Designed miniproteins, single chains. Designs and how they scored, part 44

Each design is a single chain, and the fold is of that chain. pLDDT is the mean over its residues in the fold that is shown.

## One batch from the design tools (miniprotein)

Design m1517
Fold by ESMFold2-Fast:
Structure m1517 (fold): chain A 105 residues (1-105)
Amino acid sequence: SMEELREREELINELIEKIFNNPKFLKFMKGEITLSEEEREELIKIAEELKEKAEELGDEETVEALEILIEGLKKQDPALLQKARKMIIERSIELGVEQLKLAVL
């Protein structure tokens, strides 16, 4: 159980690093800019790969957050992106992710 919790925390850290550390994504999530089709497709691919890892770890809460994130990326819907962000923050707190890492969210 403790090892599974660490693997779930590592997955959330990877999600933050690969998606939320992108300054263009943060602006897109706020509805301030549009992403190119290529940039959006790359983020969708990353999110789908992370979702597959979350499914393997049995982390249903992270799976749900990533499904909403993928839908928000596909629809270019800032409200869905903000919902996914909130779910990721809540999950990160539950898993003990360091507060400084959450500052990019």
Scores: mean pLDDT 84

Design m1518
Fold by ESMFold2-Fast:
Structure m1518 (fold): chain A 85 residues (1-85)
Amino acid sequence: MEAETIKAMLEAMQRVIEAGKKLGLEIRLDVEVVSPTTMRINVYKINKDGSEELLITLTAVAGEITYEVDPSSEEGKKLLEALKE
């Protein structure tokens, strides 16, 4: 795994955790290594009943981070907006 990809991913993870705290969300990160140059993080909201809801997916490819949010997820949209800061 390239050092720049790891660095970008760790920075993105930190920003997601901070944004989640700012929004009062309980979140879980699920990390998938797709290839030596590609990592994916699925960000889940933990509901009060213990159920989990996918908010946003981050994909790191060759040091670049892309964000995918479900258009119907209001919490996912708020998380994405907080990440822009």
Scores: mean pLDDT 77

Design m1519
Fold by ESMFold2-Fast:
Structure m1519 (fold): chain A 105 residues (1-105)
Amino acid sequence: GMKEIEEVRELAREAIRAVEEGDEEKALEYIKKLLELGLSSEDDEVRLEATRKLLEIAETALKHGMREVAIYAAKKAIEVALTLEDVSTGTGFVLRAIGIILDAE
């Protein structure tokens, strides 16, 4: 529901803040919480928002040189994307995540 989407957005803001502050441990903590919320939700819109936010975190981490955080967030985005009802949308997110992983190598 909308409240879960708001929680996803809040966790993503905290993860991005941690990346911007150089706090890798805190970033990973929030990514794990966001992943758990995304995978436990029966709401496809919540899983969709979680996937988008995990990719945004991955891209932000990559821009800040946090390669391991970027790879982790991108891999977790793939896990959530594979649960999406729209296979075409999920595939698009998986390809985007793979691109981030390759750029981080």
Scores: mean pLDDT 90

Design m1520
Fold by ESMFold2-Fast:
Structure m1520 (fold): chain A 66 residues (1-66)
Amino acid sequence: SDHDQAMALAVQLLQAGDDLARIRALLEGTDKALLRRHRELILTFVRTYAPERYDAVAALLDEYLA
C-alpha cells in the first residue's frame, strides 16, 4: 500500500541522519502524489522521532512539491 511506502520513506529519512543530499534524493525518488497524500504522516513521524530534522525535511519536501 502507499501508506506502507510512506512509512518506509519516513524510516529512511530518519536513517539518513543530517545528510541533506540523501534526504533530497529519497524525497525526489518518491512519487509526488504519494508525498502529497501522506505529507502529514511523514512529517509527524519525523517530528516525533527526529524533531531536530523536522524543519530541513519539511523544507526539502515542500521545495520538491512546489
Scores: mean pLDDT 87

Design m1521
Fold by ESMFold2-Fast:
Structure m1521 (fold): chain A 77 residues (1-77)
Amino acid sequence: EKIEKIKKLLKEIAKERAALYGDKEMEEAGVKAIEEMPEEELEEAIKSLKEQLEYWEKNNKKDELVEKIKKLLEELE
């Protein structure tokens, strides 16, 4: 369950980033990579997300994606 929430969040981020470039292939590749990502890498991704959130908060960045990341991480426990 927690791993599935991680994958969902990471896929959302990949889609948002791909949209910035208008690249459908980048979106597809990103989603596939996340689906194929082993649990160890997903756990590392959580650590990276927490570090990124700390950086964004320190730099006073507040947007919808950051709020979604916070909420999902809190629900993961």
Scores: mean pLDDT 69

Design m1522
Fold by ESMFold2-Fast:
Structure m1522 (fold): chain A 100 residues (1-100)
Amino acid sequence: MLSPEEQELVDEILALVKEAVEKKWSNQEVRDALKPLLERLAKLSPEAQARTVLEILRRMGEFARENKLSDEEEKRVLAAAHELLSAAASRGVVIPQPEF
């Protein structure tokens, strides 16, 4: 189970992804908006970073499926997912495949 701080980070990143889709942000705008949230994520332990990123990716996938996103909208979700995975990988954080 995620801590309250981890849950808040998940909710804030998902709210940002939804706004990026609605406002048709560029990949650079998504990256710039994610930066302060990724800095907060970096302050967590590697294990907390891994579970938080995994939950964000899971909920991004649910959002895309439930809202039947267009290819352009999916590109914005994928841009956010790419930044999250790249940030985790650059710090040596391993994101497990969901087998729960």
Scores: mean pLDDT 78

Design m1523
Fold by ESMFold2-Fast:
Structure m1523 (fold): chain A 68 residues (1-68)
Amino acid sequence: SARERAQKALAGMSPAEVARIAGISQASASRLVTLAKLGLVPTLSHRELARLAGVSPGTISRLVRRLA
């Protein structure tokens, strides 16, 4: 699925690369990379991922689309 492809991509990226691609802080990007390394991107909703990372659900949707 697109979410599984996004998880694989995110788990292999640096927080700086994620921050650049998503237009978010490095702190939020670091949280997203951690969530991907834990295998949570395909299992959690975009809203849950956004809340845990400190970003909007729209940011998660755009990032998943770009990485899939």
Scores: mean pLDDT 82

Design m1524
Fold by ESMFold2-Fast:
Structure m1524 (fold): chain A 79 residues (1-79)
Amino acid sequence: MLDKNEINRIIEEFKKHDKDNDGYVSVDKVLNDLVLKSRNGFDLSRLPKYKTLFDKYDTDGDGIIDYKKMIEDLKKSES
């Protein structure tokens, strides 16, 4: 299960990559940025959990997801 800090981290990473503010972001770009941050102590063991989550929203298999929809669903699962 992702905690609130992990969810907030994911939100910020997707927002950073949504430069055009169209609501769609490449999963590979986010995952690559998280791997780069592993050099600063990010726990790589969390990547499979993130990948599983993102795959739920990559319904057409193009690697681009509606991250705003994902964020809505994650927030609905909290408290």
Scores: mean pLDDT 71

Design m1525
Fold by ESMFold2-Fast:
Structure m1525 (fold): chain A 57 residues (1-57)
Amino acid sequence: SVREEALAEARRLAAESPNPGGVAAAGALVKDLEENPETSDERIRRGLAGARALAAA
């Protein structure tokens, strides 16, 4: 699912990203997904895109 794939990717970014902004954004996304089972796929996709952008900077 979008949620499970995003959780796996966000955990990877938090563990492996050399960029502290990417780590922080990915960690925040993991926390949001773990605490909010009702977070929409659209919001998940936006959060993941933001974390990826910061991780790539």
Scores: mean pLDDT 81

Design m1526
Fold by ESMFold2-Fast:
Structure m1526 (fold): chain A 87 residues (1-87)
Amino acid sequence: MEELSVEQARRLVEALRDLALKEIEELKQTHPEIDEKVIEEMERIIREMYERAMRLIDEGRIDEALEVVKEGMRRFGELAKEALKKA
């Protein structure tokens, strides 16, 4: 694939994981009223997204890895949005 090399795909996945983890940390500090179980679920989504995407990249399945990242980030965003709506 011309669009992303294996190394570029790994860096993208790492950057998105780091961004999401930073957002989770900021939510913990700015919205302490958010249920700890919701925070744990956000962290789980990002961890599972990262692990699955990296495995797919190792297998040369970059397109599938990007779909996993897209879905993981979508689920994370929806959960964070819902948590803020209840806070």
Scores: mean pLDDT 83

Design m1527
Fold by ESMFold2-Fast:
Structure m1527 (fold): chain A 76 residues (1-76)
Amino acid sequence: MEEDMELLKKVIDKINEYISKVKAAQTEEERQKIKDEMNAELDKLIEEYGKKDPYLAEVMKRIKESALKAIDEAAK
């Protein structure tokens, strides 16, 4: 549980970093690239940790959905 909390914090910090990058991006091409990079990184984490814990994979999928929504709102 403590390791899962540390992992979730790390993922959230990383998502906030991507949101900041999207806000700083000057073109739609740069924003799309950042969104694609975040999507690929989160998919990799879901695949790696989901093999050990299906519940953690489900939580990460929900975090990814929220992160994509936050990125779309930040890009406006």
Scores: mean pLDDT 77

Design m1528
Fold by ESMFold2-Fast:
Parts: C-alpha cells; sequence; structure tokens
Structure m1528 (fold): chain A 83 residues (1-83)
C-alpha cells in the first residue's frame, strides 16, 4: 500500500540521516521503485538535514515524493517524520 511504502521510505531516510550511507539509501529507494532522479533528490534532502538545514531538507523530501506520485498529505507526513 502507499502507507506501507511511506513507512519504508521514512525508515530508509532516517537510517541515512543517522549513518550518512547515501549509497545504501539510493539502492533501497531504487528497489522501492523510485527513479534515479527522485532517489538523488531524496539523498540531497537527507544531506541538508544532516548539515542542519532541516526545514529545507523536509521541503525537498515533500517535492521529491510528489514527483514520485504520492499524495500531498502523505508526502507532508513523511517529511514531517524527519524534522
Amino acid sequence: SEEEKARKIVETLKEAIETGDYDAMIKKLLELGFSEEVAKLLADAVELIRFGFKLPGAQLIEKALLEAGFSEELAREVAGELY
């Protein structure tokens, strides 16, 4: 379901925020069916959050998920879990 995918995304992004392992994050996102472009946007967002730019990073997560076809509500919910 979309909700199950959202949970896996949150877990993947939280792990990347903690570890800095962007390669592992991108691999997992591609396995979840994201395009390379969206996966790179999510990696950029995680990097922003790790460097202290939490609100810009969360906004970029929301934009990336909207491009991937998620609803506005679900994209905001996922982004909200990360700041």
Scores: mean pLDDT 85

Design m1529
Fold by ESMFold2-Fast:
Order: sequence, then C-alpha cells, then structure tokens
Structure m1529 (fold): chain A 90 residues (1-90)
Amino acid sequence: HMDEGARKKADELIEELLKEGYITPEQAEIIRRNDGKSALEYFKKAIEEGIDEEKLNKLIRVLAYRDMGLFFEVSWLLLEKKREEEEKKK
C-alpha cells in the first residue's frame, strides 16, 4: 500500500519532468522500469556525458521515491564527478 503510493509519486514526478523538458521519453522509460543496477548505469553514463547539473538533480529526486539506495549512490557519483572536475580545473 505504502509502496504503491511511493510509486505513484515517482510516476507523477516523471510526468512533470517530461512536461518541463528535463528528460526525454526514452530516459523516462529507463527510470520507470529500472530500480537497480540498470538505472545506476544509466545515471553514470549521463554524468560522464555532462548532463546539466540542474536537470540531473531533478532526475535524482525521482529516485528518492523509487529506490532510496540508488538515490544515495547516484548522488555520491555526482559529488565525486564534481570533485574530479574541480581538480581538473586547478
């Protein structure tokens, strides 16, 4: 019951992100169906390819409703990438 509510919240956020143009239909499909390693791989690739930080943060919020563990893993990957970019610019 509670899990169903969280899933609905995630779906609503995905629809909102699609409406705002923060994600593509393909990205939305990946997020909807992947609740583990496949989603993590997707986010790793997006971070490596330089997705907009604001857009990526919006996507990560969806994970908070679907998979809290994945949410934390992706958040730490983002922070690590940012640290590496700062070191590279020094």
Scores: mean pLDDT 63

Design m1530
Fold by ESMFold2-Fast:
Structure m1530 (fold): chain A 71 residues (1-71)
Amino acid sequence: SAAKDNYVSLELQRARNDLAKVPESDTALRQKVQEKLEAAEKAADSTEAIKKINDIYVELGINDLKQVLLG
């Protein structure tokens, strides 16, 4: 579906922009998000890509909570 392909393209660009906002000192988070971005870009179909994009935002959200709780 062209609509799903467009959605994936826009969400991948959004995820790349959000990765750029992660501090360079947070190497573990940057690597994890980068690996999921590469997996999403290589996905065989839009459904798999969307799942990987969702995983990226789960990781970013979990890390934000850890930073708030752990200082």
Scores: mean pLDDT 77

Design m1531
Fold by ESMFold2-Fast:
Structure m1531 (fold): chain A 87 residues (1-87)
Amino acid sequence: SEEDKLLLAAGALIVYLRNVIAQSTDPELKAKLQEILDEVQRIIQDFEFNNMPVEEARKRLEEVAKRAEELMKENGIEIPKDVKETL
């Protein structure tokens, strides 16, 4: 379902972001990634508990994922294929 795809994509992005945050030594990058992680978690919370439509949640997740990808590229970090394919 579209809901299952959304949750899978969000879950993959959350796991990836947590791993990059844990491995980074750059406090500015950590802060920016944490902000993105918090946004992903808020989207999922609003979708699951605050009746956000799946289409709106998907659109917001896509926008946040693009910002994450851009930030990663600026810092020379490649997004794994499995995470990229679920977005």
Scores: mean pLDDT 82

Design m1532
Fold by ESMFold2-Fast:
Structure m1532 (fold): chain A 86 residues (1-86)
Amino acid sequence: SMTPEQRKKAEALGLLRRAVERLKEKNAPKEALEEVERLLQYVEANFDTLSMDEVLEILERVREILAKVDPELAKEVDAFIEELKK
C-alpha cells in the first residue's frame, strides 16, 4: 500500500502528464511545452527522492505556464497545491 506522501507524488505526476497533453492539444509555444516536459522527466527520474517542497515548486511553475494557455487546468493545479499544504 502507498503512503499518503507517495500517493500525493503519484497524483502530481499524473497532473504533470495531463499538463503536457493539454499544452500539445492547445498548440502552446514550443518553449512552454519543452519546459513542462523537462519538469515531468525530472519528477519521473527522481520520484523516490523528491521532497514535497520540490514537488510544490515544480507545480507552481507549471501553474504559471498553464495560466496563459489553459486557465481551467491552472486552477486544478492551484487546488492540488493547496491540498498538498494540508
Scores: mean pLDDT 85

Design m1533
Fold by ESMFold2-Fast:
Parts: C-alpha cells; structure tokens; sequence
Structure m1533 (fold): chain A 72 residues (1-72)
C-alpha cells in the first residue's frame, strides 16, 4: 500500500544508480524510485536510503503528515 509520493527537484544517486522524478513510499517500509532515462521503478528498503539526507528527511516528514506553515 502506498503511503506518499515525493517529487525530486534534482536527481540523486542511490547505490550507484541515478534516480529522479517520483519517490513512492510504501507501508511495508519499501520505497520505489524512478531511474533516470527509464520509466522502470527500483524497489529499495527505506533503510537503504539512509545515506541520502534529503530523501530521509522528506520520507520522515511525510510519514508525520507535516503541514507547511507561514511565519510572518
């Protein structure tokens, strides 16, 4: 079951593979990433994404259903 999706504004490298576009977070702790130059989805465990700070932070924020707040 899909929990959330994150759209990457820049490509990132995971396990030697360049990925961009959408990252889909699944309820079983697995993430689906889209390979650059292909529509193929690569299935990886979330703990495998730990080296990528941006991705880890985004996945954690979505899991907590964070809402944007304007401070002015």
Amino acid sequence: MEIATIELSRPVVVDGVEVAGEVRLLSDGTALLQRVGSDELVEVPIDKLDPIQFTADALRAIGDEVEPTLLR
Scores: mean pLDDT 58

Design m1534
Fold by ESMFold2-Fast:
Structure m1534 (fold): chain A 56 residues (1-56)
Amino acid sequence: SMEALEKLKALPEKLLQGALEAAKLGRTGMSVAAHELAKLLGVSREDAREALEALI
């Protein structure tokens, strides 16, 4: 979603970079990154996953 993507882009640079690097490690890395970001941003895990994929 656009909301999840905007919130993800608004994160501190170090936190955003760490999330993107974790997501690149494969399905498990993406799943963990999406789960943690969904909690942090207050969005669904699917929306967080799609936002991460848009920035990779």
Scores: mean pLDDT 83

Design m1535
Fold by ESMFold2-Fast:
Structure m1535 (fold): chain A 65 residues (1-65)
Amino acid sequence: LGAAARELEESLKKLEELGYLEKVEFKDDVVTIYIKELTPESEEYLKRMKRSAEVLGLKLEVVEL
């Protein structure tokens, strides 16, 4: 659904703007988010992204550096 895709992109943009995002990898149906630090703020955006990814049929994996 377009709304879920938009939510995922907006959450990625926020993580990047706030300096938490190191990189993103897309492989088949898996999205891997490499994050510099897990804080309550970055965790909240990751939770939103996970819900949106599930709606889109994607698996979201998080790696803390």
Scores: mean pLDDT 81

Design m1536
Fold by ESMFold2-Fast:
Structure m1536 (fold): chain A 106 residues (1-106)
Amino acid sequence: MKLAEEAKRYAEEGKAREAARKALEGGKLALEKKDGKLAREAAEAAAYAATAADKQGDGEAGRLAAEAGLLASKGGYEGKDSVATAKGAGAAAGGAGAAFRAGGEG
């Protein structure tokens, strides 16, 4: 399963929302299954989506990336994967920041 590679491809194509949606699907599944490996993939996907959202000024993509990162972090915690937990939290912060910046342009 190459969720992070799919999200990276969408991000490189300027499709921040598609990248975030892929990350969100993975994050939900990782938390449901308590799968640390899947949580790590979802966290990396969420990080790509958050970066793309910020570059594109897409607040909705930023919000979706933040949700994906949070779910990946929770999935990592439940799956006992500290790397997934930390990366997911970082992606959630990045996505939230992107959303804030996009909505903060006066």
Scores: mean pLDDT 85

Design m1537
Fold by ESMFold2-Fast:
Structure m1537 (fold): chain A 99 residues (1-99)
Amino acid sequence: MEELINKLKELAEKFIELAEKSKDPRVQRLLYAAAFYIDKAIEYAKQGNYEKALRYVDEAIEAFEEIKKLSKDPEVQKLAEEGIKTLREFKKALEEALK
């Protein structure tokens, strides 16, 4: 869990940096939203509120899927795919913790 949380924090920082460099306002908004949802998912996971953490993970995944549809930038595409992969791993860990 802690390794996934640390990786998600690093990814959220990279998404904020990409948002600041983005020329597409829609991509910029979605990158900020994804970073926000990641921060909220981590916050609720640390509180033991895995149900709320899962909701924010799903919202973050949805934001990255939209980013992949809107952006043709290879760097944005690659980071969005890494974000989705890491969030899916985090989702599995949260679901296991609910059992």
Scores: mean pLDDT 84

Design m1538
Fold by ESMFold2-Fast:
Structure m1538 (fold): chain A 103 residues (1-103)
Amino acid sequence: SSSLYKKILENVEEAVRLAAPSLSADQQAQANAILQQMKDNPSDLNVLADGLGQLEDILVSTLNRLKEENAPREVIQKVVDALLIVGGTLVTVRAKLLVDKKS
């Protein structure tokens, strides 16, 4: 449904916003490119799943770097919050793909 795709994009935009201050310039450019691909293909659940998986990888890498650098707890928490949004959204998209594949 169109409403589900809009909610997915809103969740991704919020996650990118929360994580942005902790991303490198290259990671920020990559995250914005992924978000743009999702916006260009809002009804394509495979594009959404692939993009969410790539964002999860960026956020996990960022979280590991922040932990290694002993970043402040509040900085780490924003990336954790972003990761929870992306991970939860990815589970929803993957579940929808499984239902559609069984039809």
Scores: mean pLDDT 87

Design m1539
Fold by ESMFold2-Fast:
Structure m1539 (fold): chain A 102 residues (1-102)
Amino acid sequence: MAEHLRRASEAYRALVDALNKATPEQLEEFRKKLEDLLEKIRGMTPEEALAYLKEQAEKSDGIFRLAVELARHLLEAHPDDKEAVIQDLEGLIRRIKELLAA
């Protein structure tokens, strides 16, 4: 648990830094990928969601990989709390929309 929370914190800090440096085009692409990820995870069990996030982490890169790693480590820290991970990803999508509207 503690190790996964540490890795989640590290991924979150890297993600915030990447968001501040991203172009509007990169933010819009990232938003679309996150919305697709969220819709897939909503339809999954916690175990299926964790397996999917592990696979996506291996296949993804850039800012999207940071978000996938964050979600994965949060779910590994609290395997029965998929709803908290969904809420965190929804919060991230809201933040991206705010940055794009500015």
Scores: mean pLDDT 82

Design m1540
Fold by ESMFold2-Fast:
Structure m1540 (fold): chain A 69 residues (1-69)
Amino acid sequence: SPASEEEKREILEQQLKQLEKELGIKASEEILKMPPLEAAAEIQRELAERYRSEPGAQRLLATIEARRA
């Protein structure tokens, strides 16, 4: 059901919250909350992968911000 997407969003928010403390991307986090679900879902997937592979998660957020601007 599409309701699951909301749960995914919650998990994303929690992960971003911790990511915010560790990286300091609180400002970029707001962008993820405001963008369309497509962007949020895509970022969540890449973010999770990059977050572990490399501390370049902020780079992913930068691309979204550039797009929204």
Scores: mean pLDDT 51

Design m1541
Fold by ESMFold2-Fast:
Structure m1541 (fold): chain A 70 residues (1-70)
Amino acid sequence: MSAAERQALLADIEATKAWVEAQKSIPAEVKAELLARLDRLAELVRQERYEEALALQGEIEALLAEALKA
C-alpha cells in the first residue's frame, strides 16, 4: 500500500467515525464499540498491520449490519 493509499484509508476511517457518531438509531453501547474498533483499525493502518486491519474491518462491517438491522 502506498503512502497516499494509506492516507486515503485513514481519511475514510475518520469519515466513518463521524457518520457513526451522528447516527441516533445506533444504541450508545454499540456506538461506543464501533468507535473503539474504528480507532483500533486506524492504529493498525498506521502501523501497516494490514492483515489484522482487514480482519477488524470485517468485524466492524458485521457489527454495523447488526446495528442497522435493529
Scores: mean pLDDT 82

Design m1542
Fold by ESMFold2-Fast:
Structure m1542 (fold): chain A 76 residues (1-76)
Amino acid sequence: SGEEEAELAEEYAKKGDAVGAARAAQRAGELGASAEDSTRAGRYAAEAGLKSNDVGSAMSGLSSGIDGALRSGGRG
């Protein structure tokens, strides 16, 4: 589910897997995660990317958070 993917994004970020976190954040939005969950997942992915000097994954995480929030209609 979208909520489960958002939780996975946090877990990947905690393990330092910026690529995994970014993918999970994107999947969260695609699977209908709430705006709050999508934004949180995108933030975790972006932070993991910045910490690992993976700017591409950081930008992907930010974009996924924004896209997911828009897909949810901005509802938390």
Scores: mean pLDDT 79

Design m1543
Fold by ESMFold2-Fast:
Order: C-alpha cells, then sequence, then structure tokens
Structure m1543 (fold): chain A 82 residues (1-82)
C-alpha cells in the first residue's frame, strides 16, 4: 500500500484495500483457501499500483497492469472451482 498511497493518497489507497478485502471475504464464504485469497489480494494491489502509476504518468494502462487484472480474474475462477 505504500506505493499506492504515494500515488493517490492514503485515504484512496485505504478504500481500494477495503474493496479488495470485501472480495476476499466473499471468496472465503465460497470456501476458497486462505492462501488463494491472499494471492488474489496481493495481485489486486499490484494491479491497482500499476494502474495508478499509468494514470499519474498520463499514459494508458501498460501490458503488465492488464496481465495482473487477468490473473485476478483467473484466480477468482479457481477459487469458485475449489
Amino acid sequence: MEELAELIGEEAARRIEEQIRGLAEKLREAGASEELVERIRETGLRAAVAGARALAAGEPLDPEAVALDAEVVALGDEAVAQ
């Protein structure tokens, strides 16, 4: 969260963390493992940082940010199947 807070401020960074936490809670209720939930949370935070950096630079989302977002979706599908 340090990098995200530097880019968009502590309050906005906290709100993004709360959104990711909400997704994690729903995945836990669906029976996902804690390890899978933590991986989704970490990947989501990295995607948010990459997106915030692109926005701050006035550039479109880079391929890394797009790939991280796709990874979060894939992990979510795996959690439902678990």
Scores: mean pLDDT 66

Design m1544
Fold by ESMFold2-Fast:
Structure m1544 (fold): chain A 110 residues (1-110)
Amino acid sequence: TYEEIERLFREVQRNRLRTEKAIVEEKSSMSAEELEKVRKVLARMNFHLRLMGEYIENKSPFELIAGEAVRLLSEINELQNLAEEGNLTQVVKEASETQEGVERLIEEAK
């Protein structure tokens, strides 16, 4: 349902904010190059979240919401890989929770 998708989307947005907080807290453990890569991934995640939010607000077809969620999931996986390489334990944890939230939203949109 759209109501459940809206609930799950708000949960993903909260997880995203916790991930961003974890990145700020572990920022000193990253080189300038690593931090730039992380910022680019965050920018792409925000792009897909905005499109998902627009689709949900407009009661767009579930396939469009799911499509953006799948693209967001790809960006979260990239962030998780970067965080694992940099041994950013809090970022890894929060990114994994965000991934689970997006996967639940994709399942609801089927």
Scores: mean pLDDT 87

Design m1545
Fold by ESMFold2-Fast:
Structure m1545 (fold): chain A 91 residues (1-91)
Amino acid sequence: SEEELERLIRELSEALGLSEEEVQLILDAARGNIDAVNKRLNSPDSAEEVQAAIRAIASKAEQGRKAIAAEKDEKKREQGLKLLELYELLA
C-alpha cells in the first residue's frame, strides 16, 4: 500500500542518512519511473540530466554505507543494504 511505502521510505531515510525525497527518488529510478525522476530533479527532459542525477545519488550511497555501518538496528541495516544494491545497479 501507499502507506506502507511511505513508512518504508522513512525507515530507509533514517538508515541511510538520506532525505525521504532522495530515498523515494532512488526507488522511482530503480522501478524505471523516469518521469518521476525528471519531475523531482526539475531537469530538462534529457537522458544526460537523468544520468547525472543517478550518478549524484550513487555518490550519496557511499555516505549511506557509512551511516549503515553506524546503525545498531539490524532490520534498518538490512533494509539499507538492499537499497544500496539498487544504487549499484543504477550507477
Scores: mean pLDDT 59

Design m1546
Fold by ESMFold2-Fast:
Structure m1546 (fold): chain A 58 residues (1-58)
Amino acid sequence: SDAEEGERLGTLGVILAGQGDAAAGREYADRGAKLLERAGHPEAARNVREAVEAAIAA
């Protein structure tokens, strides 16, 4: 489902960002957030976008 794929891609984005790949992290987080928005989970999408930026800033 879009919600399950969105969560998986969002999680991958945060992991990649935490490992130092900000570009890949943002790309996967954006893909995941768009799927979550499409599935009717805008709060989860915002959380994913915030989490990837927090991981980049850490």
Scores: mean pLDDT 87

Design m1547
Fold by ESMFold2-Fast:
Structure m1547 (fold): chain A 67 residues (1-67)
Amino acid sequence: MREELIETLRRDPAAGLRRMLEAGVSEEELERLLKEVGVTDEQLEEIRAIPDRAERLGEMVDVISEI
């Protein structure tokens, strides 16, 4: 199942994040998966600095889309 989530994140970041939320993936586990799709530690620090959860998830989508 983890490989399916990673592939979905790469092809459709918004759908991938939605599936992870449906699966009950924690934000910590989500960060680990983001690193596996190519998100850098610097990008993760910027994402963590966003206090609003919805805005943070939107930034995750944008960052993955740029990869």
Scores: mean pLDDT 76

Design m1548
Fold by ESMFold2-Fast:
Structure m1548 (fold): chain A 77 residues (1-77)
Amino acid sequence: MEELERLIDETHAAVEAGDLDRAFEYTKKALEKAKEIDLTPEQVARLVASVLIVTAGAIEAGDEAAKRFNEAVKEAS
């Protein structure tokens, strides 16, 4: 589970830094990694929180950023 937790932490760090492109990349990787493993409820909650934070940042950045993030999430799902 170390890789998933690292990707979630990296996503939060990228959002804090205002780097949405990096946040999108780490969120996509975290979602792809989540497919390979059985998640605990705590891990699901952390992953969902990360997706929501990045989604909010993308919406604030504009329609194109929101569209790019939505496409990344769909590809990872």
Scores: mean pLDDT 76

Design m1549
Fold by ESMFold2-Fast:
Structure m1549 (fold): chain A 67 residues (1-67)
Amino acid sequence: GESLEKAIEAAREGNEEDALRYIEEMVEQGASSKELNEVFAELTKAGLLDAAKRALEYAVERILKER
């Protein structure tokens, strides 16, 4: 979705504040654990570790809530 693409772009630009905002939008829109893990990977590559941890926490929470 658009929020996923924007989160990845923000990560690649080193913009942690925008990445965090788009992660929250993705979660509100019902992003999958797979999509959150894609953002986590890009944030980790960029060295944006606070945003990376946030994306990972949401990915894990999503997995644990799956039936």
Scores: mean pLDDT 85

Design m1550
Fold by ESMFold2-Fast:
Structure m1550 (fold): chain A 93 residues (1-93)
Amino acid sequence: MTKTITGKYVPEEGLKLSGERTLAGGIKVKVEVAGTTLKIKVENPLGSAEATATAAVGETATVTVSIPVTEEQMKEIEEERKRIQEINEFLFR
C-alpha cells in the first residue's frame, strides 16, 4: 500500500526552518524550509522518500511525496482520521 503526504508553504526570502513530526503508524516526517524551497523527507521501515518544491515569494509551494506503508500502518492512519472526524462532528455541529 502507499500513503501520500502533501505539504504547502508560502515562501519568504531568507527564512530557514526545520522540524520533525511522527504521524500515525510511526511514519517520521522531516521538513526543511530555506527561502523559496520546501523539502520533505519521509522515513518508514519499508522505505523512505523525499521531495522538494520551489515557488516564487508570495506563491504557494506544494510538495507531494508517496511512501510504502504496511497494512497495519494504513489501519492506524484510518483510525486516526476517523477519530478526528468524530471529534470535528461533535465540536462543530
Scores: mean pLDDT 68

Design m1551
Fold by ESMFold2-Fast:
Structure m1551 (fold): chain A 61 residues (1-61)
Amino acid sequence: SKEEKIKELEKKLKEYRDNLARTEAVLSQATDPVVRAVAQHELDRLRKEIEEIEKEISKLK
């Protein structure tokens, strides 16, 4: 159902947001340019995925 799909997407969104917070913490503590670059790429990927899920949830509501 639509409600079940929304719940699944909201669970996935929470998991991605939790991962985003962890990646932000890594980036804030990292001094190595290579580590910072890898963390920044991961941050950009997670932000894009979060936006896509939020858009999908919005379309269903």
Scores: mean pLDDT 85

